# Designed miniproteins, single chains: the designs that were tried, part 49

Each design is a single chain, and the fold is of that chain. pLDDT is the mean over its residues in the fold that is shown.

## One batch from the design tools (miniprotein)

Design m1678
Fold by ESMFold2-Fast:
Structure m1678 (fold): chain A 110 residues (1-110)
Amino acid sequence: MREEIERKILELEIELKRLQKEYVEALKNKDKEKAEEYEKKIREITKEIIELRESLEESERKKAVKATAISLRMIGDLFDIRNLKTDEEAEKYLKKLEEEIARLERELAE
């Protein structure tokens, strides 16, 4: 059912935000190997979200638009994280991710 797929997407979006937190921490700690591992996982989860979102769309054009939008958001998020220069900026970004996770968890509980 559509509701089961939408729930799965929310679960993956929560996992994506948790992986983004790990990516921030890895970059803050200058751990290049862990940063590359988390970036790979972020790309893999994003691909799963795209595939599930596409399954909910009737038109090929709407599928392409959704896939493009999600991909661009991922690229933008990774760029923003890579541009965090100070511990204060990293802490502010982590707080934002925690607030986003809490919001998604509330939506999933409904």
Scores: mean pLDDT 85

Design m1679
Fold by ESMFold2-Fast:
Formats: C-alpha cells, structure tokens, sequence
Structure m1679 (fold): chain A 92 residues (1-92)
C-alpha cells in the first residue's frame, strides 16, 4: 500500500510525503504522524491523503484516516477514484 499526503497552505498545495510499508498498520502510523505535523501548523487549510493499493486495504486505511481526522475536529470527505481513495480533511 502507498499513501501520499498533501497539505494546502495559503492557497498552495504541497506534497508532505509518500509512505510505503509492508503492513497497513505501519503505513497508517506514518500517515497519522504526517497529519499531526500538518495539524500543528495554523496555516494548514486542508490535508489530502491519497491511498493507493488493493481495494480492501485502501478502504480500511481510508476509514481509519477519516476517523482520525474527524476525531481531531476536522471536516472529512472521502472520494473513491478507481483503485485510489482520497481523504480530504478541511478545517471547520
């Protein structure tokens, strides 16, 4: 599974990182750390998490990431584009 995190700040979209791991749990851990880093920056308007891989793994990772974002008080939107799932977290 491959996960890429982007952040939108001051109208610009920047790639924060790409995370590849042998286990879903390891990939999610790295992604949540990246999300926490983005959340700590008050200039962060939105976070986009792009999840690519096997359909079931992508859905599981997307659900965990969406749940985490919602728990942090952010607005969450999930879009499936073929075998790619995008989680958008927006500041409320």
Amino acid sequence: MKVTVFVKRDGRIEKLGTYEAETIEDAIREVLRAIDQALADPRTESIYVVVEGEEEDVKRAGEEIARYGAAQGWRVEVVIQGDTLVVELRRP
Scores: mean pLDDT 82

Design m1680
Fold by ESMFold2-Fast:
Structure m1680 (fold): chain A 55 residues (1-55)
Amino acid sequence: ISFKDPLTGLEATVSPKSGEVVVKLPDGSYELLSNVALNIESTEEERKRAEEELA
């Protein structure tokens, strides 16, 4: 499941297990929406987890 997030303008997907929202950046990487909204970079572990959620 995915949608366009009005806050960031990027495609976003909700994790079915944690309820976290992840977004796909234009470079193909994944970030937590909360981190993007705060202009904070996600850790390597958070990015790997987001990629696994969407794969």
Scores: mean pLDDT 62

Design m1681
Fold by ESMFold2-Fast:
Structure m1681 (fold): chain A 81 residues (1-81)
Amino acid sequence: SVEEGLKKFEEFKEKFEPLLDDLEKLKEKLKEEFGIELSDEEVELVAKVLKLLIEYYNTKDPKKQEEILKEYKKLAAEAEA
């Protein structure tokens, strides 16, 4: 359901958004919630992706949404290299 999806997204955002500028805490929280252990470089990439996704969902400006999607695609391409 849409309501269930929105509540799960808000929970996810509330858990991780405060940690996006603290890579050590973000790394610990990702391990706690998902059982995954990431390198510092991988955590930095995750933080950048999460910041972009949160900004994308919070903005009402379609032009800014397009710029965020371009940055997201750039980060995804870098992760494949």
Scores: mean pLDDT 74

Design m1682
Fold by ESMFold2-Fast:
Structure m1682 (fold): chain A 76 residues (1-76)
Amino acid sequence: SMESLRKEFEVVPMTVVVERDGEVVEERTFNDVSPATIPLVAGTYIASAPKGTYTVTVRWVENGKEVEEVFEAEVK
């Protein structure tokens, strides 16, 4: 596939909201990570959390447009 990951590897502000059973348990903003690492950032957040079913919402800006992704994760 064509590599378009080389968007200068510029960091963008990313807000991560972690919900457990529908309730917000953590919210942080990262200013020094690239959009390519968003799933890893979300995973790191969950990796140290108590057991449960989690929903992780990540927001960032690409080309001046706000983008939002939602991930589901289980901590066993």
Scores: mean pLDDT 65

Design m1683
Fold by ESMFold2-Fast:
Structure m1683 (fold): chain A 73 residues (1-73)
Amino acid sequence: DPRRTVEQLLEGLRRNPEGTVSVQYTDPAGQPVTGTLSGFRVTSIKREGDSWLVTVVDSDGRTRTFRLLPRPD
């Protein structure tokens, strides 16, 4: 289940902010891309249909919000 996998990866980042995970997310242009999340502390996870809004804080205390998508296969 792609939804379950994304949630498990996000929980991994919450427990170990120094960890790295590969996820599919929406870039600032609205295009789906595959990238790596590292050095972030996950502060919130909200599921919306087939995607997640995840809020993270980087090592400098800056807050970022990403929309994560499951893999299509």
Scores: mean pLDDT 58

Design m1684
Fold by ESMFold2-Fast:
Structure m1684 (fold): chain A 101 residues (1-101)
Amino acid sequence: SSRKRAEELYQQALELLDQGKYLEALSLAQQSIDLYLSLGDHEKALQAALDFADRLVEAGKVHLAVVYLEGTARRLKVLGYDEMAERLFERAEELRKLAEQ
């Protein structure tokens, strides 16, 4: 049920994003990632973080995607998930370069 709850939170985050409710979407995406981490589903947490950033880019919110990735990466680094944090910082840097084109 907890894994299903993480998936439901993530899907609701995507629905809110499609509605332009970015702050609510970010909150639910964060809750989903935190729940995946609490379950030990590190790969699902990373995939959800990266996918959500890509969905923000698809919505034309590239700068918000960068801020989201860097914020999430800093939080993960504080929690000791250094490898996951590095992957999110790397994606944020790629998106910064895209936004400068």
Scores: mean pLDDT 89

Design m1685
Fold by ESMFold2-Fast:
Structure m1685 (fold): chain A 90 residues (1-90)
Amino acid sequence: STYNNYEERKEHIKTILESAIKEGKKSLQNTLKSIINVLEENIDDLELLKATLEALEEMAKKYEKKDPESAKLLKEAAEKVKELIKKAKA
């Protein structure tokens, strides 16, 4: 894909994550589970996997001082996405 498509996907995922964080911990947990399930069903879409990983890492960094609990959940989800990327490349 092009740079524009990748950046649009990343920003869209960041918007979804930001909304879930603002709604609360349970909303964020449910949203992260949904995202991981979609990625597992689309394991061959490496651009989606990478865009999601960057979105999770950027949001974790943004919230690490303001909301450490949400940042921890985002980091845990990012580690799962890293494992999916390894599996996709195998």
Scores: mean pLDDT 85

Design m1686
Fold by ESMFold2-Fast:
Structure m1686 (fold): chain A 87 residues (1-87)
Amino acid sequence: SLAEELARRKQLEKEIDEGMLRIAIAVLNPEAAARILKQMKVPEEVIEKIKKILEEYLEEFLKQKPTAENRLKISRKAGEEIEKILK
């Protein structure tokens, strides 16, 4: 049915946006995260808070050895803070 097709499409779009957000957080990209959150219709005030969190964690990462291990540790902390804000 048309209703089932529209629901399936909306669910797929949500899953893509959530996946892209996880990638943006994992690579510590504040600009990419802000664009994705805007597409997800998150309020601008919330987007600004999340962008600032990612910018602060990116600065922390840049002061450390640029290893995948250090990036994963920092991005996990950023992801935990962002999840608390989005709830």
Scores: mean pLDDT 85

Design m1687
Fold by ESMFold2-Fast:
Structure m1687 (fold): chain A 94 residues (1-94)
Amino acid sequence: LSEEERQKIMDIALSVFDKLDDLGKFYAGGFRLWLETEDPRLEPGFFMFLQTLVYQGLKEAAKKIIEEVLKYTKDEELKERLRQFLEIIDRMES
């Protein structure tokens, strides 16, 4: 990810930050660390953040973050996991 791409993704998270509980704010830290490093070992924190957004009714923000990461990431394994997570969110909407 470029700095511009990271900032765009971060702006989506910041748009809902005030709606997050303490657990969501905690996982937002893990998400930020993953976003800054793209370290696969930090992906669990990223996915916990996405899950927390969905559970707090912020699924549109979660979908936008996933869609932006899918556009920019070169990690094909991460893309597959993100596509699977989108399918889960979409099933919850039906």
Scores: mean pLDDT 81

Design m1688
Fold by ESMFold2-Fast:
Structure m1688 (fold): chain A 97 residues (1-97)
Amino acid sequence: TKYLLTVDGKEFVLDDKTVAEGAADTIRNGDVFSQDQRVLDAMRDRMLTIIRHTQGDVRARQFSRDPRSALQRLVQDTQSINLHANPNAKVKIEEIE
């Protein structure tokens, strides 16, 4: 399955493995991302669905407690836009395959 992450009109194609690896790094490294709570809230349900599907309930539960680190790793792995500098950034994630 592939996912399209759109940040302020810029598109990134991700697979389940990329999202799952981000969740694993969150569990190991703790909370590193400290800004853009609005983006985290907007993506929460979708990220939980992806993580649960690829890594199972334990990883999904960890994301529920620390979604900032999971999102930060995901966007870093896609050579991200600086989301934490723009709290008004428009973010969308959708399944494309």
Scores: mean pLDDT 49

Design m1689
Fold by ESMFold2-Fast:
Structure m1689 (fold): chain A 74 residues (1-74)
Amino acid sequence: MSFEEIKEKVLKLTELLSKSAVARGWSEEQILDLARNAVRWHIRELEEEGVKLSEEEKEELFEAALKKARDIHS
């Protein structure tokens, strides 16, 4: 699995979760926390499968997910 595939999967999950949270009236802060948790769970799953991500790649996943969550809330 490439990093781009991982990033796309994370962004799709973040979009789904963020849209659901907005529909439920969640605050931006709550949606951002949801996005952070989604990224953390994905990283854990990948590590259990033996996938190694650099700190830079992890930071890119968090930044991309938080941007997506903010865009959906706005």
Scores: mean pLDDT 83

Design m1690
Fold by ESMFold2-Fast:
Structure m1690 (fold): chain A 99 residues (1-99)
Amino acid sequence: MKKEIEELLKKPENQKDPISGEELTVENAVLSSLPGANVLLSRKSYLALEVYNLEQAVRGSSRRFGDPVSDKSLTDEDLEELSKVLEVPVENIKKARGL
């Protein structure tokens, strides 16, 4: 993942988080999937989108980040994938979700 992030960061348009406007570096950037596109986001924005998707799923009106059909809460497998992408323990992601 870091090699892909480094290549994407070579383009000026990818050097800022489209959500927060924060400067992206290889240390704080994550490669994430938005509907229809792969984008670079800051780790903070990625976690915020994950939390937002969980809140929307509780209301029964939204899909999980990157999941086109699921109205379910994140599984342990989803949390492990987020842990790998963000390079933080699953426990930290659970705490960010308020679990």
Scores: mean pLDDT 58

Design m1691
Fold by ESMFold2-Fast:
Parts: C-alpha cells; sequence; structure tokens
Structure m1691 (fold): chain A 76 residues (1-76)
C-alpha cells in the first residue's frame, strides 16, 4: 500500500471511530505525502535539494501517520 493510501485509510478509520484528532493527523499526513510525491514528479531528474525537501515532507507525514494510528488503536 502506498503511504498516501495508508494515510487515507487511517483517516477513514478514525472518522468511523469518531477519533477526531486521529482523522486530522492522518489527513495532514496524506497532504505531506502528496506534496512529497508532487516534488519528486516535478522533475525528470530531481536535484539533491528537491530530494532532501521531498524526504523531509515524507518524514513529517510518516510521524503524523504513526501518531494517527496510535490514536486510532486507543479509540478501538
Amino acid sequence: MSPIDRANDAADTARKLGVTEGEKLANQAATLFNQSDALLRSQDTPSPEVLAQARALADQGGDLLKKAEALIDKGK
């Protein structure tokens, strides 16, 4: 599953469980993963600077997704 798909699935699960903060964090993670993907797709050969920015966005998204998944697990 792509990171974006995982974040979207987490947001849907949080919404169904009523875990408002989990839904918010998962949606933020999806946005960051989409921004990272857009940067990587903006150039045929991404520069080191673009790669570093995309990695930073993906890292932020991953951290938010982990927090969302932890809140969802508590909401079960």
Scores: mean pLDDT 83

Design m1692
Fold by ESMFold2-Fast:
Structure m1692 (fold): chain A 62 residues (1-62)
Amino acid sequence: GGAEEGAAEAKKLAKERGIKGLEIQVHGKNVLITLPGASIDEGLELARLVNEHGGFAVVELK
């Protein structure tokens, strides 16, 4: 489904970007992306990627 595909693509991009402290969880249509506040711009790009695949991205900073 779109949420799982979006989450997989987001994980791939995060690995390519070298993002540390990232957590991605899929809950039905929602994809929770938790990452350090210093990575907010990267988090927004990951959220767009999830949304483009039909998931609903929720970004939480820690």
Scores: mean pLDDT 80

Design m1693
Fold by ESMFold2-Fast:
Structure m1693 (fold): chain A 81 residues (1-81)
Amino acid sequence: SLELEKSIIMARVLAILTETDLLVKRYPNNKEAQDLYEETKEKAKEIKELLKKNTEESVKKAKELVDEMEEKVQAVTKKLA
């Protein structure tokens, strides 16, 4: 269902925000970590607005944005490890 898909996307967004918050706390002087955290917060707002539109197309776009955020977070965390 569309509601289940939206719930899964929101759970993924929360996981990303939590991961980037922890990354900033681990590397407090690292600009890439800080920039990533700010970017993920802005993208989270965009995703929430897309989900409010409550259409299959907006949910698909929200999923694409979450996929992009997860890839970027993974790349930065791997680089900093």
Scores: mean pLDDT 88

Design m1694
Fold by ESMFold2-Fast:
Structure m1694 (fold): chain A 82 residues (1-82)
Amino acid sequence: LRERLEEEFRRAGASEEEARRMAEAVVETGLFEYPVGRIALELFREGASLEQVLEAIREAAELLKKGYTVAEVEKILREKYL
């Protein structure tokens, strides 16, 4: 997952270091790594900065742990960071 996310972030315009930082942050969410990775990629592709994406990764994991759906989390984070 980490290597695939790094490739996808790089294709979206991230540097090697930025892509690695975002991919590692996603993998660190553990149970939620797949939906969080998808949300993070979408936010970065839509223009969110590295720091906004890193914060969004942490918030996405927290909201998913609280029982929000992936679609609800995507909507909340897009409204906040885009």
Scores: mean pLDDT 81

Design m1695
Fold by ESMFold2-Fast:
Structure m1695 (fold): chain A 110 residues (1-110)
Amino acid sequence: SFLERMAELIEKAIDELKKVKTAEELFDVLNKLLEELQKIVDEFLQKSKDEELKKFLQAFLDNIKIAAEKLKEAVEKGELSEEEAKKLAIEFLEKALQTLKDQLARLKAK
């Protein structure tokens, strides 16, 4: 399923983030994740007729983009260390993963 593919990408990104040593590597992982998630969302929007799930996926992706942008701005302003940024990135992706798993569980209950 589309949601399972997105969950796998987020889980992989979390594992990659645990290994990054620099802010540049951190944002490279986040940018690649966002590009791959965008492709899945775009494919779903073209193929699906489920308007509620389309709105969910658009909002889900937008929330991750906003979180990543805020994190980048805070690092660029010197408000966050590389270690703090890494911790926050892992935390928001774990929260995003849980949101996606909750939506998957809801769909399987139908």
Scores: mean pLDDT 86

Design m1696
Fold by ESMFold2-Fast:
Structure m1696 (fold): chain A 135 residues (1-135)
Amino acid sequence: SPLKEKLEKYRKKGKEISVEELFEIIDNPTKYSPIEILAYIDGFLENEEKVKKLSLDEIIRIAEAVAALYNFFKQLGIEGLTEKAFEKMGYYLKKYLNDEEIERVKEAIRRASPENYEELMKLFEKGIEKYEKEN
C-alpha cells in the first residue's frame, strides 16, 4: 500500500537523524504529516545507541508525541500504526530507566491521552514484558 511505502521511507530517514532534528520534525506539524512524524519516531527508536543517550525529559517529549499521534490515528481507525513505537519505548525504558522514571513517562502518556491511556499502557507493557522474557 502507498501508506506502507511512505512509512518505510521516513522510518529509514528517522534512523539517521539527531534527537534535535527529531524534535524539529515533531514541533512542525505544518511541514510534516502525522504519518511522517510517526515514521521518523519509529526509525529513531530503532537506533538503540541514540535511545540510550536520551534524557528523561526527551523521552517524555517523544512519549507525549506518540500518544497525540495515537489519538489522531484512532479517529481514523489506524491506531495500530503506533503499536511498534510504544512497544519499543516500553522495551528500552525498562532496560535503561528505573521504576520512578518509567512512572513519570506513563503519567506523561496519561496527560497526553487520558481517554486512550489503558490501550496505550497495554502496548507499552508488551515492550516491558518482551524485555523481561529476553533478559
Scores: mean pLDDT 85

Design m1697
Fold by ESMFold2-Fast:
Structure m1697 (fold): chain A 79 residues (1-79)
Amino acid sequence: VKELGEKGEKLYEEALRAYEEGDLEKAKELLEQARNYFLQAATIAANSGDSELARELVEKAREVDEKLEKVKEEIEKKK
C-alpha cells in the first residue's frame, strides 16, 4: 500500500513538472499512471481495514483527476 502510494506521488510530481515544461501529452500519461496507483493503493488499504488511508488515497486520486481534466482541455485547445 505505502509503496503504491509513494509511486503515485512520484508520478504526480513528474506529471506536474512535464506540465510546467509544456509537455502536455507526457503530463497526461503520468497523471493517468499516478491516478491508477492511488486507486490501487486505496483498494488495498480498504481491504486491509485502513479506512482512513483508503479515504486519503481516493482524495489524492481526485486531485490527480482534476489536474488531468485541465491538461486534457489544454491539449484540445492546441489542436
Scores: mean pLDDT 80

Design m1698
Fold by ESMFold2-Fast:
Structure m1698 (fold): chain A 73 residues (1-73)
Amino acid sequence: GNSAPLSAQARALLELAVRHLREGRHELAGKALATAILSQEDPPELLLEAYRHLQEGRYEEAVRLLEELLARS
């Protein structure tokens, strides 16, 4: 049992963010990730790292971290 990583809403927003990043919609991906972070009282470190990479324009690294989070949840 893992009770604290991602809510269902956060998971859906991460899946949406990955889709936006793969389609080149970087601003929409950023909004989806920001909303996911704000929906969690204790966001996972990988989610915060993915958001940082996105803000730095490291979109491939952001996608890798988000896919790792989704695979672990």
Scores: mean pLDDT 82

Design m1699
Fold by ESMFold2-Fast:
Structure m1699 (fold): chain A 58 residues (1-58)
Amino acid sequence: DEKFREIAERTGLSVGKVRKVYRLRYEEGATYLEISERTGLSPKAVGDVIEELDRVFG
Protein backbone atom coordinates (compact mmCIF):
# COMPACT_ATOMS: atom_id res chain seq x y z
CA ASP A 1 0.00 0.00 0.00
CA GLU A 2 2.70 2.57 0.97
CA LYS A 3 4.87 1.41 -1.97
CA PHE A 4 2.05 2.18 -4.43
CA ARG A 5 1.61 5.64 -2.84
CA GLU A 6 5.34 6.37 -3.22
CA ILE A 7 5.24 5.39 -6.91
CA ALA A 8 2.08 7.50 -7.41
CA GLU A 9 3.89 10.55 -5.94
CA ARG A 10 6.99 9.98 -8.11
CA THR A 11 4.99 9.44 -11.34
CA GLY A 12 2.29 12.07 -10.71
CA LEU A 13 -0.48 9.46 -11.01
CA SER A 14 -3.23 8.27 -8.67
CA VAL A 15 -2.65 5.17 -6.53
CA GLY A 16 -5.50 3.49 -8.44
CA LYS A 17 -3.70 4.00 -11.78
CA VAL A 18 -0.45 2.58 -10.34
CA ARG A 19 -2.30 -0.49 -8.99
CA LYS A 20 -4.00 -1.01 -12.38
CA VAL A 21 -0.63 -0.87 -14.20
CA TYR A 22 0.79 -3.34 -11.64
CA ARG A 23 -2.10 -5.80 -12.16
CA LEU A 24 -2.00 -5.59 -15.96
CA ARG A 25 1.79 -5.92 -16.19
CA TYR A 26 2.67 -8.38 -13.40
CA GLU A 27 -0.52 -10.46 -13.06
CA GLU A 28 -1.77 -10.50 -16.68
CA GLY A 29 1.55 -9.98 -18.55
CA ALA A 30 0.07 -7.21 -20.73
CA THR A 31 2.28 -5.23 -23.13
CA TYR A 32 3.12 -1.55 -22.59
CA LEU A 33 0.80 -0.56 -25.48
CA GLU A 34 -2.08 -2.68 -24.12
CA ILE A 35 -1.63 -1.14 -20.65
CA SER A 36 -1.58 2.31 -22.26
CA GLU A 37 -4.91 1.55 -24.02
CA ARG A 38 -6.55 0.13 -20.87
CA THR A 39 -5.38 2.93 -18.51
CA GLY A 40 -5.46 5.97 -20.83
CA LEU A 41 -1.78 6.65 -20.03
CA SER A 42 0.82 7.32 -22.73
CA PRO A 43 3.25 4.44 -23.44
CA LYS A 44 6.02 6.58 -21.88
CA ALA A 45 3.97 7.09 -18.70
CA VAL A 46 3.36 3.31 -18.56
CA GLY A 47 7.12 2.73 -18.93
CA ASP A 48 7.88 5.25 -16.16
CA VAL A 49 5.42 3.51 -13.78
CA ILE A 50 6.85 0.06 -14.58
CA GLU A 51 10.42 1.32 -13.97
CA GLU A 52 9.32 2.58 -10.53
CA LEU A 53 7.50 -0.71 -9.82
CA ASP A 54 10.66 -2.66 -10.76
CA ARG A 55 12.76 -0.47 -8.41
CA VAL A 56 10.36 -1.08 -5.50
CA PHE A 57 9.49 -4.77 -6.12
CA GLY A 58 12.60 -5.92 -8.08
Scores: mean pLDDT 81

Design m1700
Fold by ESMFold2-Fast:
Structure m1700 (fold): chain A 68 residues (1-68)
Amino acid sequence: MERQLRQAEALIALGNRAAAEGRYELAGKAYAHASLLFESLGLHDVAAAARENARLAVAGQPVTPIEL
């Protein structure tokens, strides 16, 4: 559990940085993976936020960084 949580947190950090750099395809993939991990951990609110950021990133829209 804790290792998967750290992986999900690292993916959020990667997504935040990639989005800030305009690398929206990478940001979308990172947020999507983080969302799946948070869902598997039962952390539905942060999973929903990551899923929304993944959707925005693949649409080329600005994302609000997720701070954990």
Scores: mean pLDDT 83

Design m1701
Fold by ESMFold2-Fast:
Structure m1701 (fold): chain A 116 residues (1-116)
Amino acid sequence: SRLQQMLDQLRSLLLQLTEAETDEEREEIINKMVDLFSSAKSDEELEALVNEFERLVNLISTGFSEEQQKELNKLLDEIKKKLKEKDRKGVIEKFKELLQKLYDALQERKKAKALA
């Protein structure tokens, strides 16, 4: 189905974001993820993408600092609020902000592991 393809693409893009080594690679992946969310044809498709994204972020963030986890959770809550308000533009803007913060947290985690 279209929704299943979108969920598979979300998982693939998020994995690519965790492996991105350059600012250019990061920006390209984030733009593709933003395009994916923007391509949702219904509130139900957008809600399914948001719910899967939250599940994946919660799995990824388990090794992050308390401050990083708090910031990501705040942005997830803001995305859900915008989704309930039917503010599709607000969902996309907060989603992009969360992706930038997620990338920063992933880079800090890589740096911390390199000191082992």
Scores: mean pLDDT 86

Design m1702
Fold by ESMFold2-Fast:
Structure m1702 (fold): chain A 100 residues (1-100)
Amino acid sequence: MIKSKEEEIVEALEDIYKRLQRIYDELKANPDIPLDRVIAELEFLKKQAEKLSKFGYPEVEKIKKMLDEAIEAARKSREDTLKVLENLIKYLKEVIEKFK
């Protein structure tokens, strides 16, 4: 059976969600993690979200904006990064539940 656009986007968003949750958990557990590594991982996730823009969902554009905010926070402080990631993870969970 061919996957619907909704199934494809949900699978991609679930992958982004799991990767963001891992980044959040690692930052919270290990305060000595280099923020440059976090920035690189967030930049990769932004590129993955950019590929989803072709589907035209406004939720994807908001996720991309929140990823930009997380990247900028990671350039400033660990505390700001954790706060932005927590908000992004919460929003992603809401979007995934809406499309299921």
Scores: mean pLDDT 83

Design m1703
Fold by ESMFold2-Fast:
Parts: C-alpha cells; structure tokens; sequence
Structure m1703 (fold): chain A 87 residues (1-87)
C-alpha cells in the first residue's frame, strides 16, 4: 500500500467513525464516557494522518488532512454540547 493510499484509507475510516459517533450522540445512544473514548480513537487516527501527510506532502494530502481535522472538530463540538446539556 502506498503512503497516499494509507492516508486516504485512514481519512475514510476517521470520517466513518465520526459519522457513526455523531449519529449516536444525536440519538442519545452513547454515554459521555463512551463518546469520550471514541473521540480519543478519532484523535489517534487524525495524528496518524498528520504524520503520513508530513512525510508525503502534497495539495491533495493537505486537503485530506484539513477535511479530517474539520470533521474531528465538529464531533468534538457536538460532544461539548452534549456534556453541557447533562450539567
């Protein structure tokens, strides 16, 4: 697998995990502790994408990272809203 293919695969995995987590958070199907653990996993995937993008810099890979970062930030904001609503 090429570095570019690895970046795309990790980005897709991260997007799918974020989408699933956001759906579970909106439906009340996840606890704060469970959502926090999923966000930790998302953060680890994002770090791997950054490391690979830094090793193989291109406009395409930078855009993939930027999209992944925006999606992760959106999920984190939804988590904060969920946390505020509980206390």
Amino acid sequence: MSLEEQIEKLAKELEEKIKELEEKMRNGEVTLDEAQEELKEITEILKKIKELTDQYPSEKNKKIFERSEKLAKRAALLFLEMEEKQR
Scores: mean pLDDT 83

Design m1704
Fold by ESMFold2-Fast:
Structure m1704 (fold): chain A 123 residues (1-123)
Amino acid sequence: STPQSVLDQLQQILQQIDSLWEEFDNTSDPQEQIELLKEMIRLIQQGLELLKKHRLTPELENSALLLLGYAQRIYSQALALAREVSGELKEKALEIAKEAYRLAKELEELLKERVGKVLDSIV
């Protein structure tokens, strides 16, 4: 069983990311978009650290899948932004894309460990 406090923290992180996406969709300023994407990356990193510290239950697996989806979306949006900007802003957008890719891969590996552990318990 997952502690309710951990589920509540993950729910708050997911809700904060949703709010930042609404703000992202409502701005056309590349600098503001970069700052919003950075804050979303920070929140996904916090969620990943919570997931790593606790045994992956079905409820936590659902949270991991949602965070993975957000990391993938940030990766795509950061690459799109990098095509529209130049200089330092382009470098910052590409750095965000690299961080989003790293977080997505770590979330994928965490989910794979869950599957392997279930199979080991059957064998």
Scores: mean pLDDT 85

Design m1705
Fold by ESMFold2-Fast:
Structure m1705 (fold): chain A 88 residues (1-88)
Amino acid sequence: SKLEKAKQEVTEILDKAISQVTDPAAKTMLREMKRNVVDLIDQGKLDEAVSQARAAARIAKRTLANPKDAEIVVKALEEVAKVLEQTK
């Protein structure tokens, strides 16, 4: 289904980001977003998943001390939002 494909793509994006960041706070944020976004996809709540991913990207820009990790997290969450918007 479209939802299963979106879930797979989103988890691959977030797992890659988790492997690339070094700050434990960045890893925790990405793991929490993975859980939340997957739950919302399973419920068919794609607009809410997009909103949460974008909100998390804004928070990451303001709160993550490591600018390289912040860039990785923001890019991953923006890519997640794009995948979800394309899923319908």
Scores: mean pLDDT 88

Design m1706
Fold by ESMFold2-Fast:
Structure m1706 (fold): chain A 95 residues (1-95)
Amino acid sequence: MVRSRGAERSRALGPRDPPQALSPEELALVRRTADELVRQGLVDADTAQVAVLLAEFQAERLDDIRDELHAAGVAGASSAELVKKGRELLEQRQK
């Protein structure tokens, strides 16, 4: 469903308003759920890892984190490489 001025107005009013962050418990659940879905064959590993990556970065889209990954030296990477490097970066950030 295309959202009209309601959502656009929220961003226009507060461009610095961050997206709703998941709690640490919810992030852990997202990771476990993604792993289970891959194990059951309901989603492919790349899709599950992208979903986890978006949740951990609190990003709306993969493009939001792609620039960060390129700045970290992952220029010209494929989707699989972006997912792999993104996971490594997340683990480093959690330490």
Scores: mean pLDDT 55

Design m1707
Fold by ESMFold2-Fast:
Structure m1707 (fold): chain A 85 residues (1-85)
Amino acid sequence: DIEEILKLAEEAAEALRKGDVEKARKLLEEMREHVKKSNLPEVVKQAVLRVLEDAERALEKGDVEAALRSLEALPQVIAAALSSA
């Protein structure tokens, strides 16, 4: 579950580095579905969904760097949320 989410986040970040915003957005949607269907603690689900919302908002503004920063922070965000569960 967490490994799959992190893998999708890394693929989305790579897509953004290559300028493939469409692929990145598709990967963000796949991550959202994985989170909602996962058996992860609710605090972890909410933390990941907030990161995805921030990344999507950044992409809507054309701020690819902010979206990348959000995705790159995801491992730390998940670790912090797990410490609270």
Scores: mean pLDDT 83

Design m1708
Fold by ESMFold2-Fast:
Structure m1708 (fold): chain A 68 residues (1-68)
Amino acid sequence: MSRRERIEALADEVVEAVLAGDLARARALMTEARRSFSEEDFTLLENLAAVRLLEHDPNARYRLRIPA
């Protein structure tokens, strides 16, 4: 699997978790991404997840802010 395909697949998994209300899973996926990806790749992941969430739910931006 290419780097791009891995980022896109993980973005889709994060989106599915958020839409399902499973914020614990979404947080776990993002934590794993922070360990596995560079800062640049992680930023791309965040941007892709944000775009995909907005396509499914215009209010999804309120769910993207996972507290530290």
Scores: mean pLDDT 73

Design m1709
Fold by ESMFold2-Fast:
Structure m1709 (fold): chain A 65 residues (1-65)
Amino acid sequence: MEMLKEREEEMKREAERYGGIEVVKVTKDKVYIRIKEEDPTRYSGLAIAAIGAGIETGMSVEIVP
């Protein structure tokens, strides 16, 4: 439980750095995020960054609408 909360807080802090990433839900193996970016190039960059952060922590990243 505590580990998931720490992970969620860390991901929220990281999302704040980029502006446009919203953490929706964190589970044991997966983080659900929403990307609020209208520019396709910037959207792609944020998606790649989020997936990379997930890999670094051993979690899958799912992008939701």
Scores: mean pLDDT 70

Design m1710
Fold by ESMFold2-Fast:
Structure m1710 (fold): chain A 97 residues (1-97)
Amino acid sequence: MADLLLEEADKAIEKVKKAIEEAEKNGDEKMKKIQEYALELLEEAKKRVEEDPSVANLGELTGAITIANFASTGNIDIATHGREIGLPIIQNARILK
């Protein structure tokens, strides 16, 4: 289970990194910042799961993957909507400690 989620996290990291490169090539500074923030959240959540695969940490990683996948679309409306969906998942995971 944790292995599958970590594999999905690695795929999401790769997608977001490619999306950041495309945003930079296109001069889309706002999208690049959104994607960089999504990448930072995802890398931090992945590290927490690698250190402690608790239900809370797995939930936080699920939220971070959600945000990253929406951000990697390169569409500003979809990217921002991903935060509105993903941040509550992260917050709920933290409450369930």
Scores: mean pLDDT 83

